# Designed miniproteins, single chains, continued (2), part 98

Each design is a single chain, and the fold is of that chain. pLDDT is the mean over its residues in the fold that is shown.

## One batch from the design tools (miniprotein)

Design m7416
Fold by ESMFold2-Fast:
Structure m7416 (fold): chain A 81 residues (1-81)
Amino acid sequence: MEPSLEELKAQLAELAATFSEATQRAVEAGIAAADAGDLATAERHFREALALAQREHPEDTAGIARFAAVAGRLLARLRAE
């Protein structure tokens, strides 16, 4: 089954919470921008969240890769709508 837009948002927020509060806040800002239709701002916030995760948990390459994949899927789904 394909995850819904809501499931992708939930997965991204849950992954962000495993890294830090700062990463979680950046993801929340990105989701808010996406909900407002500002995909460029959403992408910027998600890139910021990814950079924060990479800085704080550089050893978690698998977790960072999953985070990037979920964020990319969310942005792709939003652009298609």
Scores: mean pLDDT 81

Design m7417
Fold by ESMFold2-Fast:
Structure m7417 (fold): chain A 81 residues (1-81)
Amino acid sequence: SSLLEKLKKLVKKMKEYRKKNPNITTEEELKKNKELVEEMYKNGEISEFEKKLLLEELESMERMIRAIDKLEEEIKKKKEE
């Protein structure tokens, strides 16, 4: 689908950016993704509906990343002596 193709393109750009910036934080990466989606919308590359769906996907990823971070913190606490 066109939306999936646009998401795939965004993911590829972020992967290359992360490769050049290995110490980038999750928060910075999420902010960069949102900036890229806004840029695509301003340039007419995506519709308002596609922008909404892409931002929803990014919010879903943010929630997942936050859940993983929380799990890692709990694992660290349980193994701390």
Scores: mean pLDDT 77

Design m7418
Fold by ESMFold2-Fast:
Parts: C-alpha cells; sequence; structure tokens
Structure m7418 (fold): chain A 95 residues (1-95)
C-alpha cells in the first residue's frame, strides 16, 4: 500500500537524521529493525528482495557502528547512502 511506502520513507529519514545527530547505535539499530519489520510484513515484496533489503540495512548499521568507533565521516555518508539504496530497492520491489 502507499501507506507502507510512506511509513518506510519516514523511517529512512528518521534513521538518516539519527546518524547526523550521532544517536546511540542501539537506538539506530532499533529503528532499522522497525524499517525491516514493515518491509518483511509486506506480501508484495518477494523473499529474495526482503533478503537483499535486509542485507543493505545490516550494511548501513555496520557502517554506522564503524563511524561511531573511528569518527570517519565517509562512513556516516556510506550508511545514509545505503539506507537510501534500501528504500530504492523497496520502491522497485513494489512493481
Amino acid sequence: SSSSLEQIRQLAEQIKQMIDDKSPVSEVAKVITQMFNVINSDSRVSTKDKVKIGMLLIGALSNYMLYRRTGDESLAEAAKETIDAALELYEKALR
């Protein structure tokens, strides 16, 4: 539904804002998990695409954890870009 897409867009923006705010890794992980749970509950998305999106979300969290450890701003940008890639794949999976 369009409401699920809007919810996923809102969660993606929330995650990116939390990255910019240097939120605790545990809180970012919680919102990423919420985003995946919404996608995973969407019967329009194939199991293959759910796995691909899940892997992107794990990658985003991994980049954020490494950013918080190293202070390397390129990792924060990589995390946000990977969240956008997960959103784009979800949007494409709905078609």
Scores: mean pLDDT 91

Design m7419
Fold by ESMFold2-Fast:
Structure m7419 (fold): chain A 75 residues (1-75)
Amino acid sequence: MRPGAEAAARMLLAGLLVPEATTDQRIAVATLAVRDEISQREIAESTGKSVGNLSKAIREVLAAGDPELLRLAGL
């Protein structure tokens, strides 16, 4: 299967629909969308982020409550 393709699509859509979203927030949205298939650690390793930085970005996305970002995250 291609969980990485789903993650890439969610990152691109986050950037297109929410242009002010940071790269870290776009990665966080993709991480949440594919979390049942790809671990947070694997995404951190593939994107050059630390697990801590990715966890921070995920918390920021959830705390901000942007409806488009939450929708793209599958929430």
Scores: mean pLDDT 78

Design m7420
Fold by ESMFold2-Fast:
Structure m7420 (fold): chain A 55 residues (1-55)
Amino acid sequence: MEAIDRKLEEASRKALELLRSNKSTDPLEIAKTIGKALAIIGDALDEGLEEERRR
């Protein structure tokens, strides 16, 4: 549980930074950035769950 919480907190912070740093007004570029942010959160959740299972 602790590993999941830590990874989700870090991923959320990274995702927010990515979204805030995107200055593009192109819908496609905005969509790509949102997709990357979601991928970061999803990857962190999967990694946290795997680490928790190994404990």
Scores: mean pLDDT 75

Design m7421
Fold by ESMFold2-Fast:
Structure m7421 (fold): chain A 68 residues (1-68)
Amino acid sequence: MSLDEQMDRLENELLRLAFQFERLGRLDEAAALIERMKELGKLYKEDPEKAIELAREEVERARRLLAE
């Protein structure tokens, strides 16, 4: 899988998780996740591998918060 495909999949997962926070009425967390996604997209243009690493960590963090 290319780096672009990896980042695209991670951005789609972050967006899906943000919609789950919105569905639960957790609007501040949804908004924060969308802003984080934008920051990671900008980082991807400078350091793709680091952006992917941080995006994976953010997906895991969001999933843990939703599982509580």
Scores: mean pLDDT 86

Design m7422
Fold by ESMFold2-Fast:
Order: sequence, then C-alpha cells, then structure tokens
Structure m7422 (fold): chain A 78 residues (1-78)
Amino acid sequence: MKENLEKAIEAAKKAIEALDKGDYQTARNYFGTAALYAKDVPEAREAFEKAIQSVEEGNVDEAKKYAERALKILEEAL
C-alpha cells in the first residue's frame, strides 16, 4: 500500500512539473498514473481525475489545485 502511494505522489509531482513547463499531455499522463496508484484512496483518485479534466479543459490553475489536494490526502494516508 505505502509503496503504491509513494509512486502516486511521485507521479503527481512530475505532472505538476509538466504543467509548469506547458507540457499538458505529459501532465495528463502522469495524473493518470497517479490516479492508478491512488486507487485505494478514492478521495485522492477523484482529485486526480478532476485534475485530468481541468487540464483537458485548459484550466491549469484548477488542475494544480486538485493535484495539491490529492497530494495532501496521500501524505495523510502514508
């Protein structure tokens, strides 16, 4: 469990880095990876799914807010 959560956190951090670089496809892919590893923490998974939707809609600020929420949830689950 903890190893999967650590992988989700790492993927989420890479997704945020990609957003900052304007690489939205890479960001979406890493949020997808983070959601997959966070499957046992539904609140974090849903937040990553909303981050993906926000990226697809071009709302980078909203995507970052959902990613930050998911990271906080995962850190509390560790």
Scores: mean pLDDT 84

Design m7423
Fold by ESMFold2-Fast:
Structure m7423 (fold): chain A 63 residues (1-63)
Amino acid sequence: SHMDELLERFRKALEELTPEQQDDVLESLKRAYERALADPSVTPEQIELTRRLLEIAEEVKKK
């Protein structure tokens, strides 16, 4: 799907970053996810996308 292609491009971009830059992205995504969960105007689809990006960032950091 179009979203799966975007998520794979995001993963590849993260893998090219330094560990410090990967940590910065991970922390930014954690904050974005917490804000999305606290905001009733954010759709379930937007929350799910942010969750998937956060999972990818955590997986890249573990390598």
Scores: mean pLDDT 84

Design m7424
Fold by ESMFold2-Fast:
Structure m7424 (fold): chain A 96 residues (1-96)
Amino acid sequence: MKEEELRKIAEEVIDLAREALERYKDSPWAQEHRETVEALISLIREAIENKDFERVLAALEGLAGVFDEMARHDPSLRPLAEKVRELVEKARELLG
């Protein structure tokens, strides 16, 4: 049950990240952080497949940090950064 909830949180964060990259693809921040975001998405998917939930959480925290940094340069991303942070905190509570 906790594993399924964590997978759903991870999938929601991945969907948000991909939506942000697509919606804002022409912004300078999207070009600058695209490779890092894609690498973290791949890491999350690999960790989920391997049932390495500590690594899932670490990669989710990494994504939250990237979105926090992007929101500092583009305030329109702040609601997305906050939502990612809330999902990461929920994932942390599931593992604690």
Scores: mean pLDDT 81

Design m7425
Fold by ESMFold2-Fast:
Order: structure tokens, then sequence, then C-alpha cells
Structure m7425 (fold): chain A 87 residues (1-87)
């Protein structure tokens, strides 16, 4: 399905964004850098905020064993990404 393909894209985009943000050392700057890189990749693909929400839901369904702390950090990233997509 398109949602499964978008979830696959999102997983790859997250890995690439983390790699690209390796020069940042401050937690707040790392989050902002990852969010901006991810938003740019999603905009280039033409992903809407609504499609992002469906992909994020599928991503968490695929990873039921993630820690609550990691999930909270990812949710903060996706909230910021959604804001950037609306710009």
Amino acid sequence: SMVEELADFLEEAIREAIAAARNETEPEKILEAISRILAEKLKEKGVSPEELEEAVKKLFERHPGISPETREELEKVFERVKELLEE
C-alpha cells in the first residue's frame, strides 16, 4: 500500500537525517537539524502532514518494542516536521 511505502521511505529518511546531523552536539540543535532535514526530504517527495501522520502510525506499529523515551523523542521530531511541512 502507499502507507507501507511511505513508512519505508520515512524509516530511510530518518536514518539519513540522523547521519546528516552528526556535526551537532546540543540536544535541541540535533532535534531541529533532524526535523529540518526530514521535512525537506518529505517536501521533495510531496508528502502532506496527513500522510505523515499515517506513516508515523505505521512506523510505531512496526516497532512495538521501542522505549517510551525513544518514542517521545521521535514524536517531538514528527511534531516539528509537521510544523515545517505547513510552512
Scores: mean pLDDT 84

Design m7426
Fold by ESMFold2-Fast:
Structure m7426 (fold): chain A 67 residues (1-67)
Amino acid sequence: LSPADRSAIRAALLEHARATGSNEVDLDALAARLREQGHEAAAEAVRRLATEHGPVLSAADVLAWLE
């Protein structure tokens, strides 16, 4: 992932936490939001993460994956 894609995913995670107060992230919903914002490479990476690790991860696990 490019630095811009990683930044987009981090921003989307922070917005999710602010909006919901939940640590659990629906990766399909996250991917859809990233695609809506024009971050298609980030959206496809998140969809692939959902396929390999399951459709719901904690925000902490998604952040660890970005390291």
Scores: mean pLDDT 80

Design m7427
Fold by ESMFold2-Fast:
Structure m7427 (fold): chain A 66 residues (1-66)
Amino acid sequence: MKEEIAEAAKNGDIEKVRELFDKAVEEGYSVDEIVELGATALKNAKPEHVPELLKVLREAIDKASA
């Protein structure tokens, strides 16, 4: 999961990052684990993709918190 998110973020594949976060939530990842995956995505992303990735991360945290 973490390696797949890093690769997708590095490639600018925001849709793939979103898909991987949705899978992590579905698999029961905790909020702390989702935040760690988000940090990994942001670390590997181009600056221009950061705003969209922050939205994806926020949506995943909200779902994991519910």
Scores: mean pLDDT 83

Design m7428
Fold by ESMFold2-Fast:
Structure m7428 (fold): chain A 88 residues (1-88)
Amino acid sequence: SMFDEMLELLKWSKKLLERHKDDPAMRALIEGVTVGVLSNLISKLSEEEQKELLERVKKTFDADMVGLVNRALDLSKERKKKVEEMLK
C-alpha cells in the first residue's frame, strides 16, 4: 500500500540519519529530501488517510521522525490551500 511505501521511506531515512549522526550538513539534506518526497505523497491522501499515517508513524518512530512527517503534512496543506485560492 502507499502507507507501507511511506513507512519504508521513513525507515530508510532513519537509517541514513543514524549513519550520518556526526554530519549535520548531510543530516539536514536527508531531512529536507524526506520532507519534500513525503509532502508530495501525502498530498494524494485524504484527510482521514493523513490522520491514519500520522498515528502509524507515532507508533513506529521516535519524536524526531514524527516531526519530519508533521512538517511534510503542513507543507502539503499549504500547497493545497494555494491551489484552492487559485480556483476562486
Scores: mean pLDDT 82

Design m7429
Fold by ESMFold2-Fast:
Structure m7429 (fold): chain A 81 residues (1-81)
Amino acid sequence: MEYPEPVFSLDRTITVEEEQRLSREFRELYKRDPEKYRRLVELGRQLGLSDGTLYLMVKKIGLEETTRLLEEALAHHLSLR
């Protein structure tokens, strides 16, 4: 574990069908709990990630961990360049 590995870049290769399905499921969750997902969506937008990609990460490592990693990634990239 010497190299930092951002989860959001690990599964960048998503098919069109998977992206559509994930985006659809994510929108349903967002409708139920907009406050929980609003922060994640804003972070994803700042990092140039689609709703489908965000939801894939949430499914893989959970909402809280995904949000935390994206916050750290954004802060790191913003501070660097």
Scores: mean pLDDT 70

Design m7430
Fold by ESMFold2-Fast:
Structure m7430 (fold): chain A 91 residues (1-91)
Amino acid sequence: SMTDQVIYVAQRVIQLAQQQGDQQTVQNAQRAIQLVQEIQRRGLEDISRDYIRRALGYLSRAYSYLQRGDTQQARQYVQRAIQYLQQGLSL
């Protein structure tokens, strides 16, 4: 599912950010996992599909920035993913 993809990508972001010592990105990616799991628990996946898709895109781009050592951009993209997941929960 798309929610499982968000969890998968966020876990990869956590692993890479931990290796780079970026605790802020680790915490933000953990928050994204918590939010998408809440969407799953409330059965909101279908209604929030567009927000989940956008969050997945931002997390994938954050991972790419981390691979290039651009921690500032990675942090911003994870924060955008969090914002979209929060909007999905607010529907």
Scores: mean pLDDT 90

Design m7431
Fold by ESMFold2-Fast:
Structure m7431 (fold): chain A 83 residues (1-83)
Amino acid sequence: SEGEELAKEALELAKKSKTGEEAKEAGRLGIEGAYLSKTPEEARLALEAGREAVKASKDIESATTATGAALAGIGKLIDLGVL
């Protein structure tokens, strides 16, 4: 699904991130992946992408966006009734 593809892309980008801009982009993709996710597994991928993006963050902006991805993943899990 689109949500799964974006969440996986976000996670791989977060793991490879060397700059704040890359970590921020991973966070942005993670947010989109979470919003488009349809299953708990997809939402957990977006949450994990957000967590990895936070680890890769280099500044307030990338950290804020990465945290947004983690929160979007959590919110989707709540919406799906698994939290």
Scores: mean pLDDT 86

Design m7432
Fold by ESMFold2-Fast:
Structure m7432 (fold): chain A 85 residues (1-85)
Amino acid sequence: SKKKIIETLELLAKALKEYLKASPEDIPALNAEFNKRMAELAKQMSEEEKEELEKLVLKLVEESKGDIEKFIKLLEEKIEELKKE
């Protein structure tokens, strides 16, 4: 049941890692691909799954306090936690 939430969190973590290594000229292409894939995943999720995902992401954003590297770490820890269930 949580597979789509896990897939979305994995996509977000991967995109952020690519973003941290990217040159400014690469950012528009990375943003376009990320937004496309996120929209495709969103179409496959229920409203309940979207609400759960939003709550998870907002909590991790708050805990990271704007530190992207910390946010990626928290995302990866949450992905591993969800996979154990």
Scores: mean pLDDT 83

Design m7433
Fold by ESMFold2-Fast:
Structure m7433 (fold): chain A 79 residues (1-79)
Amino acid sequence: ALSKEQRRALLEELEALAAKTDPTLAARVRFILSRLDTMSNEQVLAAVRGLRTEARGLLPDNTELLAAIDAVEAKIAAG
């Protein structure tokens, strides 16, 4: 299973990538990060899936960001 530190590191990397493309998506990742230690794995996974849906709507052609969100989702789901 992923440690709390590993989950935080993955989301911090995702925030940095999102910040290069869209301030709204970066703010969404920051919101998840601000609540990460109080969230269940199910809640974190739901939040990441919600982020994926929002990112697809805002930046459908940003395959790098969408792939990065998918990779984070897969690692959290596997942990």
Scores: mean pLDDT 83

Design m7434
Fold by ESMFold2-Fast:
Structure m7434 (fold): chain A 91 residues (1-91)
Amino acid sequence: TTKEEVLEVIEETYEKILAIPGVDPKVLMDMGAILTHARMMYLSGEFSTVEILEKVIKQLKEMIEETENPEVKALLEETVKELEKMLEEAK
C-alpha cells in the first residue's frame, strides 16, 4: 500500500458523495477537509502510510457517527473497510 493509493481511495469516496442527489453541503465540506488534510500529510513527507491511514480512518469514523444520511453512512463504512485492509497490508 502506497500513500498515493490511500489518496486515490479518499478522492474516489469524495466523488461518490458528490454524486449523491441532495447531499448536505456539510458532508461535502467535512469530506473535503479530510482529503485536504491527507494531501497535506502526504506533501509534508513527515508521515508514514500507516500514520496517514490511521488519521483518515479516525476522521471517517467520526463522520459516520455524525451523519443522518444512510447512503453517505454506507459509503463511508465501505471506505473505512477498504482503508483498514490497506492498513493491515502497510504494517
Scores: mean pLDDT 85

Design m7435
Fold by ESMFold2-Fast:
Structure m7435 (fold): chain A 85 residues (1-85)
Amino acid sequence: MGEEYYELGKKAYEEGDYEKAVEYYAEASKAYHEAGDYAKAYEYAAEGYLAAADLFEEQGDLESAAQARALAEQYRAKAEEEAAA
């Protein structure tokens, strides 16, 4: 289930559908978090925030885009910590 959502998120992102990419990456992150795979949960949360940043940039909301990118970096760091533990 989580992998299927991640694949759908990647496809949506590649097609420029950032709104759908955010939704699918959020579902993927949630599924892995519920499964106890925190490394993947945080990695896919980071991908979701990067998609959200691109969506905000399309809307001209550069402040929200910058915040979303900062959150993506924080979740990527958490994913690396979980993978190293």
Scores: mean pLDDT 86

Design m7436
Fold by ESMFold2-Fast:
Structure m7436 (fold): chain A 92 residues (1-92)
Amino acid sequence: SDTLKLSSKAELEAAKAIEEGAPLSEIIELMKKAENKIGLAKAALAKFVVEEDYESVEKIIEFLKELGVPEEEIEELKKKIEELKKKLEAAK
């Protein structure tokens, strides 16, 4: 559908912004236009954890809460972030 095509374009633009290290404000604005906001936010979280940009990690978690993601799912994401941090630290 046209809606899916427009969402796909917004998702590609958001994914490119995340990959290229665009400012967090730009990434959030692009995610707001995408259908899969939660999936894109999770991808952004993984990138910011790898870059040790924990301020951006906190802002993305806040964005997910504003989207109405359940607290249980937020806690699960925080656990995955901590596991990724430990894995990255072990690789140093």
Scores: mean pLDDT 76

Design m7437
Fold by ESMFold2-Fast:
Structure m7437 (fold): chain A 59 residues (1-59)
Amino acid sequence: REELVKEIMRLTGLSEEEAREIADMMLAGRAAEAAVKLILEYGVSPEQAAALAAKAAAL
C-alpha cells in the first residue's frame, strides 16, 4: 500500500495526498478509472498511468 503511494509520487510528481487518493482508488478495484484520472487531471502519460495500474493489479 505505502509502496504504491511512493511509486505514484516517484513516477508522477504528485503530492502524498494526491498519490494516496489514486492508490486508494486502484486498490478498490478501480485501477482503470484511476489511470484515466491521472492522465486527464494530472497530465500523466498514458504509459506511466498504465504501468501504475498494472502494478496495483498485481498487489
Scores: mean pLDDT 78

Design m7438
Fold by ESMFold2-Fast:
Structure m7438 (fold): chain A 83 residues (1-83)
Amino acid sequence: MLSEEEQEEIARETAEEDVAAAERELGLTLTPEQRERLVERLAERLLELYRMQLAGASREEYLARAEAAAEELREAVRRAAAA
């Protein structure tokens, strides 16, 4: 099993890629400060999802929360770009 620090590092790396993908998909440009804030928030959400999976959550519960996190990210990117 990964250490807590390794889990946090992987979550952050995944969040960085997901935020970049959302920017490309939506055709929006974020400032470095906005991107960093969204990456931090998404990394926390990804860690929650990982811990939920380790705790034996159903596939349906996991997918529902993962979908919610993806929608939250898209909305956050749109909101940040509009500010």
Scores: mean pLDDT 79

Design m7439
Fold by ESMFold2-Fast:
Structure m7439 (fold): chain A 105 residues (1-105)
Amino acid sequence: VKVEEDKLPLKWLASLFDNPYKQNVVIELKGEKDGYYTVRVTVNLPINGRVVKRIDLKLYVSEDGKVTIVDVLDLEVEADRPLSDAELEALKAALAENLRAQAAL
């Protein structure tokens, strides 16, 4: 699914996943309801010794075009072993804070 740039600021959203390696980021719109967008981001993002491969995000876009990162809904992570539910929830929380910090730049 593709989203027009004038409906959701895709260039800005992609910039939140910029990393030192300048890897390509793929963003797909999965759903929209009442200003809330569900977006899938395909990345190669190193965090806490693991590599995040996919992020499902819930975003809110206000009428003035401001984007709020509401939640990290799901992650796909490359790791030496499967992550426990507690480890996955901790990683989602850490990623949400990192994305909010990046958005503030």
Scores: mean pLDDT 69

Design m7440
Fold by ESMFold2-Fast:
Structure m7440 (fold): chain A 69 residues (1-69)
Amino acid sequence: MQEVTLEADSPEAARRIAEALGTDEDVKVTVVSPEHADEVYRAAREALEKVQADGAPGKVTVHAERREL
């Protein structure tokens, strides 16, 4: 299992990063955003769930938290 921290300042950036993170391995993703934590988390989660549905059999756990940069 890999652990990845996703830092993004916008939902669009989070989606782009999450789509690039698609894998066949078990990955735990922690989403960190200074201002838009809930929106960034939702965007990342939706993108990761879409990638898994399209063929990545790995397990992904997404956790959101607010962090000041």
Scores: mean pLDDT 64

Design m7441
Fold by ESMFold2-Fast:
Structure m7441 (fold): chain A 113 residues (1-113)
Amino acid sequence: SEKVEEIKKLFFEFMEKIKELMEKLENAKTREEAIKVVEEILKEMEKFVEEVSKLDPELAKKLQEIVDEFKKKVEEAIKNKASKEELIKLVREAVFKIIEVFNDYYLEQRKKE
């Protein structure tokens, strides 16, 4: 219960930070500014996985797989000169997958009580 509450707090803090960075990304005037914001989003995702890993290594592993795939897709998109709109789409897809993992986690925790 305490561990689940701590993970929930980390998730909500992470989502609020991502919301701020997504607004910053959407307001970016240049592709270079957009890339810088995406790099900030990646750092926040990596930090979140590290904090979760201290509480639940199995959950952190699932999140790490999403972050690693997102990082790879972003690196390929930047190399291929993808638009700001494509970068926004990649961030939204990664965030959605993280939300799905947390929904599954909460359902699993309820079954163990």
Scores: mean pLDDT 87

Design m7442
Fold by ESMFold2-Fast:
Structure m7442 (fold): chain A 77 residues (1-77)
Amino acid sequence: SAAAEALRAAVRRLLDVYAEALRKAGAPEEKVEEERELAEKALEEHLAELAARLSDEELAALAEKLEEMAKLFEEKV
């Protein structure tokens, strides 16, 4: 669904911010890649659970909140 895709896009944006924060903190690229992969794997299972439990409206609302969080974190990185 479009809502589930929006949620996945928002999560990927948060992961991008997380990776950039690690780079700014001086982490080597191999460590950044490792941490991003670990976070992505952990979130993938959680996202599948949410997609099964939540309505498209709830998924869209969650995606909007996560996008806003990503914007706030991007301002700090």
Scores: mean pLDDT 81

Design m7443
Fold by ESMFold2-Fast:
Structure m7443 (fold): chain A 66 residues (1-66)
Amino acid sequence: MTEEERRRIVDGAEAFLDELAARGAVSPETYERARKAIEKARRGEMTLDELLKTISEVLDEVAARE
């Protein structure tokens, strides 16, 4: 995976999370957890697979609320 691909995935995840938060679709606790994961992934302290797992958990919460 290139650094450009990693950046696109991380930027996309951040934009997606910010959109969900703006719509009130996630709890503050879930938002903080996901933001921390995005920051770690951006710093290279977390794998993209771990980030995607965290985003999947956010999606499960959103689906349960809808």
Scores: mean pLDDT 78

Design m7444
Fold by ESMFold2-Fast:
Structure m7444 (fold): chain A 87 residues (1-87)
Amino acid sequence: SMKEEMIAKLEEKAAELEKELDEEQRRLFRTLVGLMKWEIRTSEDPLEAFKIGAKAIVELMRKQGFPEELIEKIEKALEEVIKWAEE
């Protein structure tokens, strides 16, 4: 299903990004990705849920003091999944 494919792509991108995170950053990131996966699974509009979750993750990570270079990589990875889903 589209939800399962979207979640699989999110998990793939998250696994790549986790390699650049420290231990504390990884805990927060994993929690946020887990929440996003749950919202995608339970939403009637998985693409809209993904878009809302992506913005929320990026904003929260900025507020928590994540390096801007890392935030840009995360934002780009999430945008790639959105572009795939809009095709």
Scores: mean pLDDT 84

Design m7445
Fold by ESMFold2-Fast:
Structure m7445 (fold): chain A 85 residues (1-85)
Amino acid sequence: SRATFTLKPGESKTAKFGDIEVTVKLSEDGKSVEVTVVDKITGEKETVVLKEGEFAEVKLKSGKVVRVLVRELTSEKAVVDVGVE
């Protein structure tokens, strides 16, 4: 499963992938993206901070992997791709 987020500075959006929730927030200064992953079954919560062009893999205790790519980051918006396997 995948989702693409488009965010303005200070904005946050959440996508649900079954029991996995991914929340993406663009910082107020528009320079970084905070990604919070919550597994509702295990209660696990992981947070990563990314800049433009950065990629993260968050491996959960369940064996699920959340992959995040900051595709675009401008003064006006971020475009962030999220996938869960």
Scores: mean pLDDT 85

Design m7446
Fold by ESMFold2-Fast:
Structure m7446 (fold): chain A 97 residues (1-97)
Amino acid sequence: SMEEEIEKKIEELTEKIVELLRARRQHGWTPEQIAAEREALARIDKEVAELKADPSLTPEQILKRGLELAEELIDQGHATAAVRALDKYRELAKEKQ
């Protein structure tokens, strides 16, 4: 089902997030990384608010965008922002059901 495909993708992204957080725990954080992640968090909050106001979006479209954004954030090393993207987009999709 769509739910099973989404759950599988979330599990895959969660594994990548765990690896990223493990690396951060060992290596630490630079001021530039902290600043970039704060900007990413603010961007997520803004986008979620904009998507919440759009009645044309389906739960599937919202979840797909959230997964795409989380993957982009993982690639950029923004583990905390990736977690927020997954959580916020999942919550928004439930509201639109």
Scores: mean pLDDT 82

Design m7447
Fold by ESMFold2-Fast:
Structure m7447 (fold): chain A 77 residues (1-77)
Amino acid sequence: MEELVEEILELMKEGLKVDPRGVAEILLEAGFSEDEVDQLLVQIHLGRDEAAKRLLLKLPEEKLREMKEKLEERLKE
């Protein structure tokens, strides 16, 4: 689980450089509210990786795996 969350966080950081709107959409589809997405993106922007990981851990493992696959697909060019 911790490794999965760390991989997702790194994919989100890369995705935010290329397609920030697409990253936000993937988070909403995964089950985060708009407020939770905003909070998560603020933590990432401030370099608060541990706080960002804790927010990601609100989702079950199945949703985290789905989110990782969607992030990887969007970063494939």
Scores: mean pLDDT 81

Design m7448
Fold by ESMFold2-Fast:
Structure m7448 (fold): chain A 105 residues (1-105)
Amino acid sequence: MAKDPKLKEVFLEIQRATLYIAAAYIALKAGDEELAKEYARKAIEEAREAVKKAREAGAPEELVKQAEEKVEEAERALEEGNVEEAIRHVAEAVTLVEKAAEEQA
C-alpha cells in the first residue's frame, strides 16, 4: 500500500520503534533498567524520525502533531528516569504516527 518512498521509510521506522519498545519492556520486567532506558531512547529516536517523515509525506497534521507531543512526553519521562512512562508514551506516539501514515497511504 505504501507507494511513496517516504511512507515506506515511515513504516520501517514504526517497525524499528515497535521492536525497541518490546525490548525496553522486556528489559524493564527483567529488572534491567539501564538496558530498558537504552531501548526506550532508541524507540523515541525512531518515533521522532517517523513523525518527521510522515509530516513530509503529507500525513494528517493533527495526528502528526499528537504523535509529536507524545514523543516529547516520552523524552521528558525518560529524562526524569521514569522508563515505564517513557515506554507508554512512545508506544502511543507510534500508534498515532502509524494511523497518520495509514490515512495518507
Scores: mean pLDDT 85

Design m7449
Fold by ESMFold2-Fast:
Structure m7449 (fold): chain A 84 residues (1-84)
Amino acid sequence: GIDEAIRYAQQAIEAAEAGDVEKALEYIEKAIRALSKEVSPLEAGIVEGMALIYIGVGKVIGDPAEGAREAAEYLLSFAREKKK
């Protein structure tokens, strides 16, 4: 659900800020799965695509933790908007 997606996104931000990229990516995946149950298939694809873009750019610039943090922040903002 949306509240579950918010919690996972917050945990992903915490893990990314701690430098735990593996744990951040795990929570990002859980947040995307929780969100995908609450939105259309197209919107779920857009959400996953945007998260993957942030993660990919982070790797390209040599800062995978920052990429994961930005992906998690995007997911958190999206989930909060959907809760309205």
Scores: mean pLDDT 88

Design m7450
Fold by ESMFold2-Fast:
Structure m7450 (fold): chain A 68 residues (1-68)
Amino acid sequence: SRASREAFIAAMVRAEGRRLGLAEETIEGLVRAALRVLDQHDYDVDAALAELPGLLAHAREHGRAPEL
C-alpha cells in the first residue's frame, strides 16, 4: 500500500540520518523530501531509494534538507 511504502521510506531516512548524526529537524525535512521523491516516481520504492544517497549527501553538505 502507499502507507506502507511511505512508512518504509520514512523509517530508512530516519535511521540513516540518525546514524550520520544529522539534527532531528534536518532528518524530518529529509523525510518530507524523500516522500515527495516517492510520489514523483509514482510510489516506485526502488526508484525513490536510488535518490536517497543524493538527499543525504545534500543534507550533510548544506546542513539542511533540499527543497523539492
Scores: mean pLDDT 86

